# Designs tried in a protein design run: designed miniproteins, single chains, continued (3). Part 23

Each design is a single chain, and the fold is of that chain. pLDDT is the mean over its residues in the fold that is shown.

## One batch from the design tools (miniprotein)

Design m8763
Fold by ESMFold2-Fast:
Structure m8763 (fold): chain A 106 residues (1-106)
Amino acid sequence: SLLEKALEYARKGKLAYNKKKYTEAARYFLLAAKYFKEYIESLEEIPEEVIEMIKQLIINLEAALEDAEEAKDKEAVKLLHEALGVAYEILKEYEKAKEYLEKAKK
């Protein structure tokens, strides 16, 4: 299912992040965010449990972004900005989503 794919990619992202493989982590986190978005778009209402999962993903994304910026991993930073944009868009925080998506284009 889409939710199972989102959770599995979020898990793979954390594992790659713990190994300091920031670009690999960012690719998995972006896939997780995209599958969460597809899953939520299939629903009439977003369950609170899923909102909490998205918030937890954002915490992991923000931590990974800080470390990727320090490491000067430009590809990881770009992918993490895109993932944060997608995640904030799911939460309907459109101003934050726009800011991160614009940063991802640079």
Scores: mean pLDDT 89

Design m8764
Fold by ESMFold2-Fast:
Structure m8764 (fold): chain A 85 residues (1-85)
Amino acid sequence: SMQIVQDAQRGLQQLDEIEKEVKKLMSQTPSGSDKEKRLTMLMFRIMAAKSDYLIAIRTSNEEMLQHGQQVLQQIQQEVQQLKSS
């Protein structure tokens, strides 16, 4: 539906902003550090969340939209933790 598409596009926009922030943190992080490993894992989670939103758009699936929103919230919490470390 149009509503699911709009909500999913909003989530994708937020994930793009988070991806830029994570890349910025990676550029400031020493190679081979535990923090780099955590940031790399976070990048994979961002890709997974983007996939959930794309599936929600393709299938008009409200459950996939809700799942994507939950994963986005978890990603936001992890980014805040990594910024404060």
Scores: mean pLDDT 87

Design m8765
Fold by ESMFold2-Fast:
Structure m8765 (fold): chain A 64 residues (1-64)
Amino acid sequence: APEVTVTVKVTYEDPEGNEHTVTQTITSNDLDEALRAALKALIDTLNELVDKGYKIKSVEVTVE
């Protein structure tokens, strides 16, 4: 099967009002495995940012 790429992009605001973006990319020949891994990484990232007091501005998940 052709490889699929899942990209997770999180945009957040720090306590000083500056905007930052974190991008994570998962490539796999199994879409279900790639999505599960990407979504787990997303949840882990969101929890870390919220626990640090950052404000989540947007979340984007792209499959190619």
Scores: mean pLDDT 84

Design m8766
Fold by ESMFold2-Fast:
Structure m8766 (fold): chain A 64 residues (1-64)
Amino acid sequence: NAMAKAQEHLEKARRYLDEGKANEALKHMGEAVLYDPAAMSEPVAALAREMQARGVLDLTPEAP
């Protein structure tokens, strides 16, 4: 059930990203990882890289 919740949040993140709502997409990506970090870390990381490539991230930490 936690995995199903994680997948629902991942799908919502993709939908929000398509709508241009990067902040909401990031929030749902975080929720997905919280529900199932082992299964969701890689898909969420891939989605985050896609967001960076498309330039839709509102704020990105400048950590070295």
Scores: mean pLDDT 74

Design m8767
Fold by ESMFold2-Fast:
Structure m8767 (fold): chain A 86 residues (1-86)
Amino acid sequence: SPEVREEVLLLMREIAIGAHALVAERIAKKYADKAPEKSAKLLEMVRRIDALLARLRTASFEERRRLVDEMDELAAEVDRIVRELL
């Protein structure tokens, strides 16, 4: 069914975003002394993603879709900063 398909795809995106945030936090901590400004920005973005992920627990399906879209934008910026640190 279309609804089940959309639910599964949203769940997969949520899991992927959570994994990106976890990796980004570890990279930020590793590079804190070498690149303090980029590390601090990365940690701030990870905190924003974590806050949005927390909102998913009580969100409606429509709100969840919007939250995932917002997190995808943040994840793309996180990936950019991570690539600059590596």
Scores: mean pLDDT 83

Design m8768
Fold by ESMFold2-Fast:
Structure m8768 (fold): chain A 93 residues (1-93)
Amino acid sequence: MEAEIEAAMARLLATARTAVEKELAAALAAAARRLLELERRLGESPEAREELERREREELARLAELLARLLEADPSASEEERELARRAAEEAA
């Protein structure tokens, strides 16, 4: 699973064609690395699980805010995509 995630992130970065895709792929790869490193360090306990879940929520909130910001700046994005991204960012906050 870990190696598969790393390979998927590398492919996303390699295939990113727009500035939006490139920035989002880089942010997603960075978030995934931080969560994997945290999981490795915390080990297995109820407290570790709670901390990992909290960090996952924080990373998802940051990605949702980044996506909403990037889509607002992208003239090729649809109004529907921008609205969905804004709602996701608001729910994550």
Scores: mean pLDDT 70

Design m8769
Fold by ESMFold2-Fast:
Structure m8769 (fold): chain A 67 residues (1-67)
Amino acid sequence: GEAERRRRQEEAAALQAAGYASLHYGKALGARAERVDETTARAVVETEGGTVVLVIDSATGEISEEK
């Protein structure tokens, strides 16, 4: 159902964001993501270098930092 699709998108986004953050900001200590729309999620990742907010576009695979 819709709730399961949302949860899967948020889980996938959190995992992708944690991986990205670990490559660029240091070890990821925790990540959470929230669905914005069907192709966009916003993730907050706690890293050894600080907290980073990332926007993930599942249609393009693009990850960008929220300013």
Scores: mean pLDDT 81

Design m8770
Fold by ESMFold2-Fast:
Structure m8770 (fold): chain A 65 residues (1-65)
Amino acid sequence: MEDLEKVRPELLKEAKETIEELSKHPNVSDEDIRNAALARVMQLLRRKLGKEDVEFAEKIVEEAF
């Protein structure tokens, strides 16, 4: 859990950048944006900590919206 909080700012940045990028496309739904942000956050978690925490990643994506 402590390691997750240390990478939180990077995960939030990744989620927000994904949201901003996809929100420029008028035919992309909020669900599509959320799913893409979740996928990118999960990939970053795996690279940084070598583990998957879907619940934490979902919370980060919700906070980024």
Scores: mean pLDDT 79

Design m8771
Fold by ESMFold2-Fast:
Order: sequence, then C-alpha cells, then structure tokens
Structure m8771 (fold): chain A 81 residues (1-81)
Amino acid sequence: MEEIKELVEKAKAGDEEALQELLRIIFNPKTPKEKRLEALKAVFEDPEVREKILSNPVLKEQLLNSKDPEIQKAAKEFLEK
C-alpha cells in the first residue's frame, strides 16, 4: 500500500518512471489482484495522475477492456464519476 502511495507522489512530481511502474502494477497479471486494484484506485483518486492517464486513449481503452472483471468494473466506475 505505502509503495503505491509513494509512486503516486513521485508521479505527481513528474517522475515518469514512477508513473510507468504504477501502470505496470495495474496491467501486469502476475501482480496480485488486490495490489492492482489499489494502484488503480490511487491513480484515479489523484486528479493530476488521473488526467495523465485519461489523456492517453490507448491506456483508457486498455482499462475499459481489461480481461480482469474486477479491474474493468473499477475502471468503469471511476470513468463514470
């Protein structure tokens, strides 16, 4: 949990590597589902990080078409708010 929060803070500060690490956590099927969901929530709860992801149509499409139903549901809920 703390690792994800640290990555979000670094991404907000302009650390592209931290943003890429958050995306790897979200999209990597080898990452535990609970950690993937926590990373997804953290990036959408931060308005600066959320805007960076939503400005990329490929990333938005990958989230909405996720093969993991829980990740797909969470992404839809955040995008509908």
Scores: mean pLDDT 74

Design m8772
Fold by ESMFold2-Fast:
Structure m8772 (fold): chain A 82 residues (1-82)
Amino acid sequence: MLSREEARRIIDEVLERLKPHLSQATIDRLRALADRWLADPSLSSDEVLERFAAAAHTAMLLEKVPESVINELMAYFLELVR
């Protein structure tokens, strides 16, 4: 399936799109979590991306990002992982 390099690229692209909507502290936390999961040999690249999507979605809900923006960013993520 997806390589580790491709998964990291997708995560970096999504984080750039999240920067205008989330605090820097939340962006830093998501990046740290993603780096940890990417370094875990027990997780496939698909499992890393699924965990990242769930964490990013939760972060957007907690910071009260508008539903329309959440839907747009989640749709963008789904297009990148196809």
Scores: mean pLDDT 85

Design m8773
Fold by ESMFold2-Fast:
Structure m8773 (fold): chain A 82 residues (1-82)
Amino acid sequence: SSGDAEKGKKLFEEKGRDDMHSLEGGNKKRGPDLKADTAFFSKLSEEQLVRIIKDGIPGTVIPALNLSDEEAKDLVAFIRTL
């Protein structure tokens, strides 16, 4: 109940799943692969996911998603459904 999984799904698609290509040229590989990162995130606790999404973890490959508290909770709720 810390977030809304449906809103998180939409946010996830906008931030990574839709994988917006480079505006300045066709890129062969997609941007940040949040889908691959989601597989890692699904192994973490809910509390850790919120903190990682907001701040990132130094020394790991986890991308920092600079989101509001509400956005971070929504995204975590979606990730937890995977």
Scores: mean pLDDT 56

Design m8774
Fold by ESMFold2-Fast:
Structure m8774 (fold): chain A 88 residues (1-88)
Amino acid sequence: EIEERYREYGRLLEDARRLLEVGLNAPDLVPEGEEAERLRQATVELGIDEAIRLAATESEEAAIAKLEESFKRVEEAYREAKRKLEEL
């Protein structure tokens, strides 16, 4: 279950990276690109580590909830960036 959530998150990050690499960019997406990706990676690592601990010490449900919070933050940021690009 934790692995499944991480897989979905990974696909989202890959899609975002591909969008930036192909050269379709709004001014707001350029500042977000490299630094944002590094921050997202750090966030994913922290979220996964804590989720694993929660699964072992509390429950799978708690671990999933933690991953969901991290995933939602990245998803919302990506949604905004993508929408702005599509509105161009």
Scores: mean pLDDT 55

Design m8775
Fold by ESMFold2-Fast:
Structure m8775 (fold): chain A 84 residues (1-84)
Amino acid sequence: MKKYTMDELIDYLRKKGASDRLLSRLEEMRVDEVEIKILKESKDPNGLAAAIIEYLRDKVQSRPGAVPAEEIDESVEVELLSTK
C-alpha cells in the first residue's frame, strides 16, 4: 500500500492519462490523504480514476455498495485516511 495526498493522487492519475473531468471531480472531494493498493495493472486510467472517485464518495458519505466491486475489489484497494 502507498499513501497519497490528494494532490499526489491527481498527479499520478494525470500521468496515467486520466481525463481532466475525472481529476476535477477528485479535486472537489474533501479528502486529504488516501492509501491505495493497486492489485492489478489497469489499462484504463479513466476507469481507475472513476473507481477511486466512487470509492471515496462511498467512504465520505458512509453509503454502502456505492462502488463497482469489479473495479475496486479486483483492481485497487482504497482507504480514506483523512478528510477536511
Scores: mean pLDDT 63

Design m8776
Fold by ESMFold2-Fast:
Structure m8776 (fold): chain A 60 residues (1-60)
Amino acid sequence: SNEEIERLKKEIEEIDKRLQKAVEEGKSMPDSLENTKKLMVEVFDLTAERIEKERELKKL
């Protein structure tokens, strides 16, 4: 439905904002392997969530 399409688009936009924030916060963190791993996990999880939302959108 149009409501589901609009909801998914908004959710994707929010994920994109969270990805941008995670990268910006990562730039300000001390350069360490532990901080790099934490950033990589967060980016991976957000990217996976975005892919699932895009898949749902394509089915509509």
Scores: mean pLDDT 82

Design m8777
Fold by ESMFold2-Fast:
Parts: structure tokens; C-alpha cells; sequence
Structure m8777 (fold): chain A 94 residues (1-94)
């Protein structure tokens, strides 16, 4: 639901002030597209979403947060791209 997504993005912006408004807007649009099962829109936003998530991963790694499977922001980005690529199959199974 749009209001819940807006509140979550606002919270994320407060926790990670390094995120730009454009990066927060891209995350918001992607969450709305996922909520509406708009696979094509999610794919259109893939590069912007991956860039924002990679930036979050870089910040987390610099702060010493452990990723059990990922050692670089690039690996996090690649994993997200693979997950988004499988979204059409997940929708088709419903």
C-alpha cells in the first residue's frame, strides 16, 4: 500500500542520510511496482534500484557490518539483479 511504502522510504532516508532523494524515489517506485506485480516497471527501475542498494551495501561494509555471503557491493548488486530476473517466474507461479 502506497502510504506504508512512503513511510518506510522516509524512515530509510532518516537512517541513511547518504542516500539522495533520487535514490530514495527509485526505491519507492520499485517497491510500488513490486506491490502491484508490475514486473516490467521493476525491470525498468533495475539499474537505479541496484545503484541505490549497492550504495547502502558500501555504507554498511564501511561501518563493519557483516554480510554472510557478500564481500563487495558488486556482489550485492549481482544478487539483486538475479532476484529481479526471477520475479516474472515467481508471478507466473501464482
Amino acid sequence: MEKEIEEEIERLGKEYPELSKEELDALKETELAIENWDVERVRELEDETVAAVKKLAEIAMKEGLLHPKFKTPEEVGDALRAQLARLPEAVALR
Scores: mean pLDDT 69

Design m8778
Fold by ESMFold2-Fast:
Structure m8778 (fold): chain A 97 residues (1-97)
Amino acid sequence: SAAAERAKRLRERKLQLVKEQAEDAIKTIEAELARLASVKQDPEQKAYAEELQRLKSELEEILAELDRNKDDEEKQEALYQRLIETLKRIQELLSKG
């Protein structure tokens, strides 16, 4: 139906915006990791860097899975929700660092 086609196009636009946010988050994490590498790390800074690296790897995996599963609507929706949740965790972590 026309309504289903419109809903699909809206989902694709939302996904593209969140993918761009994820790419920006990866760049922000890379800059923060470079900052941490330029100083003598205490155990708290090391734990923070390890968590940032873990979340970056999770974002990269979700983005790769989205690209591999373009025709699977249910998997795309599940990955989209994981992407939003991972971005929220990154924003919370960066706000505390």
Scores: mean pLDDT 85

Design m8779
Fold by ESMFold2-Fast:
Structure m8779 (fold): chain A 90 residues (1-90)
Amino acid sequence: SLEELVKKLKELLEEILKAAENNEPKEKIDKLIEQAIEVLEKIMEKLSPEKQKEVADLFNKFLLAIDEKNLEEAKKYKEELIKLLEDEVK
């Protein structure tokens, strides 16, 4: 279900953020990002093109913040992305 996919994405984004906070190896973070992308692609199939663009923009901002080690911005974009997706479950 879309609800289960959104929950799984939330858990993966939280794991990515935690791994970045703990300075985990890039290989581990990249693997978590790949898993998040796979879940996100399944979510995207259920969204309008306009929502797909908005979701992709927020996800890309999250990834950039992780890469720049801006954990506060990464947390913000994660929360905005998940809120947007939770609103789509209704």
Scores: mean pLDDT 88

Design m8780
Fold by ESMFold2-Fast:
Structure m8780 (fold): chain A 87 residues (1-87)
Amino acid sequence: SATLEELRNLAEKLLKEIEEELKEMVKKNVPLSEFEQQALRLYLEAADRLDAEAQRRNVPASERAALLDEFGKRFQEVVQKLLQEYE
């Protein structure tokens, strides 16, 4: 549906913004603990925003859960990739 497509686009935009901020933290050599705390904060804020928008648009609970699960998995992949830069 157009609604799910728009929500996937929002998820992609939010993930890209998170990745860009976290990449900047890696470049600035911020302590790993600060990186992890900020990553979690950005994730929770983005996930809440995505869930709220899906609820506002009356997306079925199963589709909303799938959207959030996929967002979480993609976020974890971004974090794991960036964590390699600290080794």
Scores: mean pLDDT 88

Design m8781
Fold by ESMFold2-Fast:
Structure m8781 (fold): chain A 87 residues (1-87)
Amino acid sequence: SPLAAAMAALVAELRARAATLDPASREQVEHVITMVELARTVEDLEALVAELRRRAEALSGSDPEVAAILREVVERLEGIIAELRAA
């Protein structure tokens, strides 16, 4: 489905970005990938968005690169949620 393709594309992009990061930052992004892959419902995606927004805010001063990646993931997930709710 187009939504499954969008999720797969997001995971692929995150894996490529994680490969360029320091080990600690990479581990954080890999954890996010796992959470994305485990999401099954719109409720799961909405809970994930809330958690990633919180993590991005907490990391904005200490790891702005990871914080920026998490904000991009939030935008992509919100787009997917909007499409699912419109269907």
Scores: mean pLDDT 84

Design m8782
Fold by ESMFold2-Fast:
Structure m8782 (fold): chain A 98 residues (1-98)
Amino acid sequence: APQVLSPEQLRALAEHYERLAREGFGEAYRLAAELYRLLAEGREEEARELALRIIEEYFDSEELEDILALMLAARLVPEELSEELIKRLEEIEKKLEA
């Protein structure tokens, strides 16, 4: 079963991704950090809106950090996934298994 993360765990994840963004590993990590921060603050509607923006912005990216942010965002809004995005996520999963 998926483990429900505590607000403290969500803040720790936000701090981790914020550090990666500051070290130059990519803008997508900054967005992932903001997403976890909003979740830690109980701002679920704003977190969903950010997740949708991440999906729209990084849909076509092949960079690892962008793909990780896209996958995190997709898990928060599964009902909003288009058939094209579902197909792209399946193709990414196949590439990661190769």
Scores: mean pLDDT 72

Design m8783
Fold by ESMFold2-Fast:
Structure m8783 (fold): chain A 83 residues (1-83)
Amino acid sequence: SSFAKKAIEEAKETLERIRQERLNPDPSDEWLRNTPLEEAVKKLKELEELAKKLLELGKELLENPSEEKLKELEEVWKKYKEF
């Protein structure tokens, strides 16, 4: 359950950072530095989608633990960390 809780917390923090970034863009952020606007928008959307999946899968794993859900969460977590 500690992994699911960690995934949920990181997902919440990432979604909040994305929300703040849209309100007050910080050009010093690495992923925005020298990135064309269209690529930055795509990356932001991909990160938001990964964070939403982490949040959903983490909650599901906490409510109904299963090996299948854990494996799905681990796969999404790996993609999230590699982002």
Scores: mean pLDDT 75

Design m8784
Fold by ESMFold2-Fast:
Structure m8784 (fold): chain A 100 residues (1-100)
Amino acid sequence: SKKDEIIKLFEEFKNKIIDLLKRYGVPEETIQEIEKIGNEALEKIKKAKSFDEVRKILTEFYNKILELLRKSGLSPEQLEKLYNDIINIMNEFIEKLEKI
C-alpha cells in the first residue's frame, strides 16, 4: 500500500541520517536520542491520516535533530557541512515521497 511505501521510505531516511551522524563523529548519546525521536516519528507516521500530518511529523523531527546537534559539541564548520548533508538526504526522501 502507499502507507507501507511511506513507512519504508521513512525507515530508510532515518537509517541514512543515523549513518551520517556516525560518520561525522556525533556523540553516541546524541545519536541514541535522535534514534529515539526517529522511532517516535515513525510511530506517528503509522497513525497519520494525511500527507499534511506526515509533513508536520517530518518538520518536527528535523527541528529536534537540529536542536540536539547544536548541543553536540561539533564545530560550526562541521555543523554546516552536516546540515547540508542532512538537507540532501531529506530532499531525496521528499522526492521519493512525491512519487508515491
Scores: mean pLDDT 86

Design m8785
Fold by ESMFold2-Fast:
Structure m8785 (fold): chain A 55 residues (1-55)
Amino acid sequence: SKEEALEKLREKMLEHLRAGKPFTLEDAQKIAEELGIEITPEMITEAVLKANEER
């Protein structure tokens, strides 16, 4: 679902931030392929905002 994808995006973004790595569009696309859904630019933006807030 969209909510599950957003949660996965947030988790991966936080993981990358903790590791000192940038989160790229290619990383988001990989998650989309793993979950079998399309990740939109809006979803990426939302996940970035949530990840930064939870830092």
Scores: mean pLDDT 72

Design m8786
Fold by ESMFold2-Fast:
Structure m8786 (fold): chain A 71 residues (1-71)
Amino acid sequence: EKEEKLIKEAKELRSSAEEAYQRGDVETVREYADKAVKLRKEADNLGYKKTSKEAGIVAARALRLAREAEA
């Protein structure tokens, strides 16, 4: 139940980062990447391996999008 809520947050962060990237708002993409990193650490501390993996993927993707937009 708690893990399902955190997984939903990770997916929402992914959608928000993609929307910000489409707007050219690189700073907001970086902020969503930071939030995903924090969510991953929280999930790791709680032992929620699925949530941690999902949040890690979201963070890595958002950081990649930010770098591509700055290149």
Scores: mean pLDDT 79

Design m8787
Fold by ESMFold2-Fast:
Structure m8787 (fold): chain A 88 residues (1-88)
Amino acid sequence: GPLEEAEKYIKKAEEALKKGKGLEAAEYAVKGATYAVKAATGEGLPPAIGHTISAIGALTEGLYTGKYEEAGKRAVESAKLALEAAKK
C-alpha cells in the first residue's frame, strides 16, 4: 500500500545519500513523501502535506542552485517527517 511504498522510496533516498547521489536522493525522497501523503489520514494529513511541500522545495532549490548534497539531505529529512505524520 502507500505506506509501504513511502518507506521503500525513503530507504532508496537514504541509500542514494550514502553514495553521494544527492539529486537522486532528493528525487526518491519527494516520491516517498508523496506516498506518505496518500497513506495519511485525519490529523496526520496536514503535516504530511506540509513536509512533502518542504521536500519538493528542497529538490527545486537543488535543481536551481546545483547544491545537490544539501538538497538531498533536506529532502530526505522532510520525507521522513511526512512518513512519521502518516503513521499517526
Scores: mean pLDDT 90

Design m8788
Fold by ESMFold2-Fast:
Structure m8788 (fold): chain A 87 residues (1-87)
Amino acid sequence: MSREEQALEEIRRLAEEAVRRFEEEVKGKSPAEAEEIKRRILAELGARVREIMARYDLTSEEELRAAQAVMHETIERMDEILRRHVE
């Protein structure tokens, strides 16, 4: 497995954990509380992603874009959970 593949696998694993944790924590919460939980989990995930990228020396635009795509997908999945929660 390449350096990039290893780093992205770790990032995807953390992202999946973040989404599962968010879905569980928002049960029974108000929309405002759910938004706060989302912000907290995304901030923690973002910090871990930056650490992984630094550790694996992911500096190219393509490598940065790949990591950003995983973060974007994670945000969209959390937004879908929020929309279902407030319906």
Scores: mean pLDDT 82

Design m8789
Fold by ESMFold2-Fast:
Structure m8789 (fold): chain A 75 residues (1-75)
Amino acid sequence: SKEASRQALLRLVDIAIETLEERGELELAARMREAKREYLETGDISPVAAVFAELPADVRNEILRRWIAAQSAAA
C-alpha cells in the first residue's frame, strides 16, 4: 500500500539520520532531516534521493543493512 511504502521510506530516512549522527556526519544528517521535512510536506522523494546519492558506499550499505533488519522485524 502507499502508506506501507511511506512508512518503510520514513524508517529508512530515520535510520540514515541516526547512522550519520553516530558517524559524526552532522551536516549530512541535517540535510537528511530537511529532506524528510520536504517529503512529509510535498510527497517528493527527490531531496531524500539526492542526499542518499552523496553518501559514501560504506555508510549507505550500513543504513541499508539496518533498514532491511527493521523491515524484517516489522513484517
Scores: mean pLDDT 85

Design m8790
Fold by ESMFold2-Fast:
Structure m8790 (fold): chain A 90 residues (1-90)
Amino acid sequence: SLKEAEEILIEGSDKAASLAIKLMDREKAEKVQKVISEGQAEALRHIAAGDLQGAINSVKKTIEKLKELGAPEEVIKVLEQTRERLEELL
């Protein structure tokens, strides 16, 4: 359901942001948190429109941006698990 997709996305995004704060320097953590927040907002807009595939694509885009920023593997894994949980709802 769309409500379940929203809950999965919010939980995963919050966990990823919390790990970034724990594992990274403050300035790098702030950049990673901004990318996660912007990606969450884009994915939530897709969910609100009933576009679950668009939400999944937004999470994939966020993962790629975070890899380019050198985000820790633990942060990337949380968002990859979030993507997998959303794909199970298709």
Scores: mean pLDDT 90

Design m8791
Fold by ESMFold2-Fast:
Structure m8791 (fold): chain A 75 residues (1-75)
Amino acid sequence: SVSEVLDRVLEKLGKTENDVAALARRRGGGSRTLIGNLKRGKLDSFQLETVIQALLELGASPEEIQELARAYSEA
């Protein structure tokens, strides 16, 4: 699931969902419900791109982003 992939990526980076939310907010795509909506497959394309860019900035690999995007599209 998206939750499992997200948790695994953040664990490897030593980061939290709050770190993603803070970076997303700086980029203009952050909201209080952003991570919850990611886990439920309810993001628009701009919000999803904002999450991807935040994870890349935190040090996620392109392969980890690909896994997360695949899990999201299957939700």
Scores: mean pLDDT 76

Design m8792
Fold by ESMFold2-Fast:
Structure m8792 (fold): chain A 82 residues (1-82)
Amino acid sequence: MKEEKKKALEDLIKTLRSIPDDASWEEVVAKLKEVLDKYSKPVQSFIEFELVKLIQDKGEPKTMAEFKRLAIEGLEKAKKGL
């Protein structure tokens, strides 16, 4: 599970980096769901929890570019903590 979590985090970071800063929220959600659906439910729940915690700690991002930067930072920190 630790290796699966690391792989899922790497995939999500790569996906977030590939999304344009002017992308719609619907496009971003669809791409993230597509990546998460490749992994087990416990790994999906882990990532969902980390993203919710990030939003609660940092506040809601006002732009897609801000969301991408905060999400990538949070996911990279979670990966280093594994």
Scores: mean pLDDT 77

Design m8793
Fold by ESMFold2-Fast:
Structure m8793 (fold): chain A 61 residues (1-61)
Amino acid sequence: GPREEELLRRAEELAEEFRALGLPATADVVLHDVRREVEAGRFEAAERALENAEKTLAELK
């Protein structure tokens, strides 16, 4: 549904930003964690994972 698609799109965008910074392992962890939570129907946990990744990315930029 639209919420799953938006959460996964955000995860892919964040993963690409981490890869651009030379952090492919971090990118893989972020993408895997968000996908797991979305697949389990835990959308609030997925959103929290995205927020934590955004905060980490902001500290690196």
Scores: mean pLDDT 87

Design m8794
Fold by ESMFold2-Fast:
Structure m8794 (fold): chain A 72 residues (1-72)
Amino acid sequence: MVKQAADLLGLGTAIASGLDGEKVFKLSEEYMKEMEKDPERGREKLIKKMTELDPKSEDEIRKNAEIALELL
């Protein structure tokens, strides 16, 4: 579940913002492990970090993060 959610989040964000999908995937994987222990805190950290990579895609990042969390 976690790996599939991280893959989906990373790919979706990369497509939406033109970011390096591998870099975004690794960030998602790291913070998905945090979200398993504390969903609210981990979610906020992931969204903030990914938004810092591309502020223009904030809405897409938030949407993809919510979808990924539903899969966990």
Scores: mean pLDDT 61

Design m8795
Fold by ESMFold2-Fast:
Structure m8795 (fold): chain A 82 residues (1-82)
Amino acid sequence: ALSHEEGVRLALEDPEAALALSAERRRVIDAATAAVMREFPQLSREEAYLIAREAYQELAREGDLDPERAARLAVERARRRL
């Protein structure tokens, strides 16, 4: 589930993404965000969320929405950006 801070930031910075976020999609993105934050604590929740969302979108294009795979891809993307 999104934290209060994450929900507020989404509404302010990307209201369309916040409104479109389904319960299943939110669960997968939240898990990937947590994985990024655990591996790279120097990243803000907002930065981790954006990386997780990009990883989710890439896997969605492949027709694969496995939460563990999304988390691994998000961590790899974060590592390449640092």
Scores: mean pLDDT 72

Design m8796
Fold by ESMFold2-Fast:
Structure m8796 (fold): chain A 63 residues (1-63)
Amino acid sequence: SMRDAARAQARAVLRARFPDMSDAQIDQIVDIAMGFRDSMRMPYSMVTPIAMMFADTEHRYRS
């Protein structure tokens, strides 16, 4: 499904871009991005950019 594909894509991109993040943290960020997509009825293509923004914010906050 488009939902499963968007989730898998975002997870893969975050894993590659933020290697210091645990799989659990990445999954939480992807869940948040999917929630934003669902609430705003945005295209699934926006899931990865949203997840990247949240991951970058978390990384800066924790670092």
Scores: mean pLDDT 81

Design m8797
Fold by ESMFold2-Fast:
Structure m8797 (fold): chain A 71 residues (1-71)
Amino acid sequence: MDTIREEEEAMRPEVERLAEAALEAAREAGDEESAALLEKALESGDALGMLLTLAVLASLNPVVREAVERA
């Protein structure tokens, strides 16, 4: 059984919600690079890819970090 992938799928709505909040915050801040990366992650539909993108951007960009913490 793909238990790991089942857990990733179960987290998908939450990760998508966090990614959308981070995308909105990046756009408001004028951070086009972070916004573009988040848009691509959301378009991919890969929950793990979205989570990794959020983790990397939150570590580098305070705007993304604050958006994730608020959500």
Scores: mean pLDDT 76

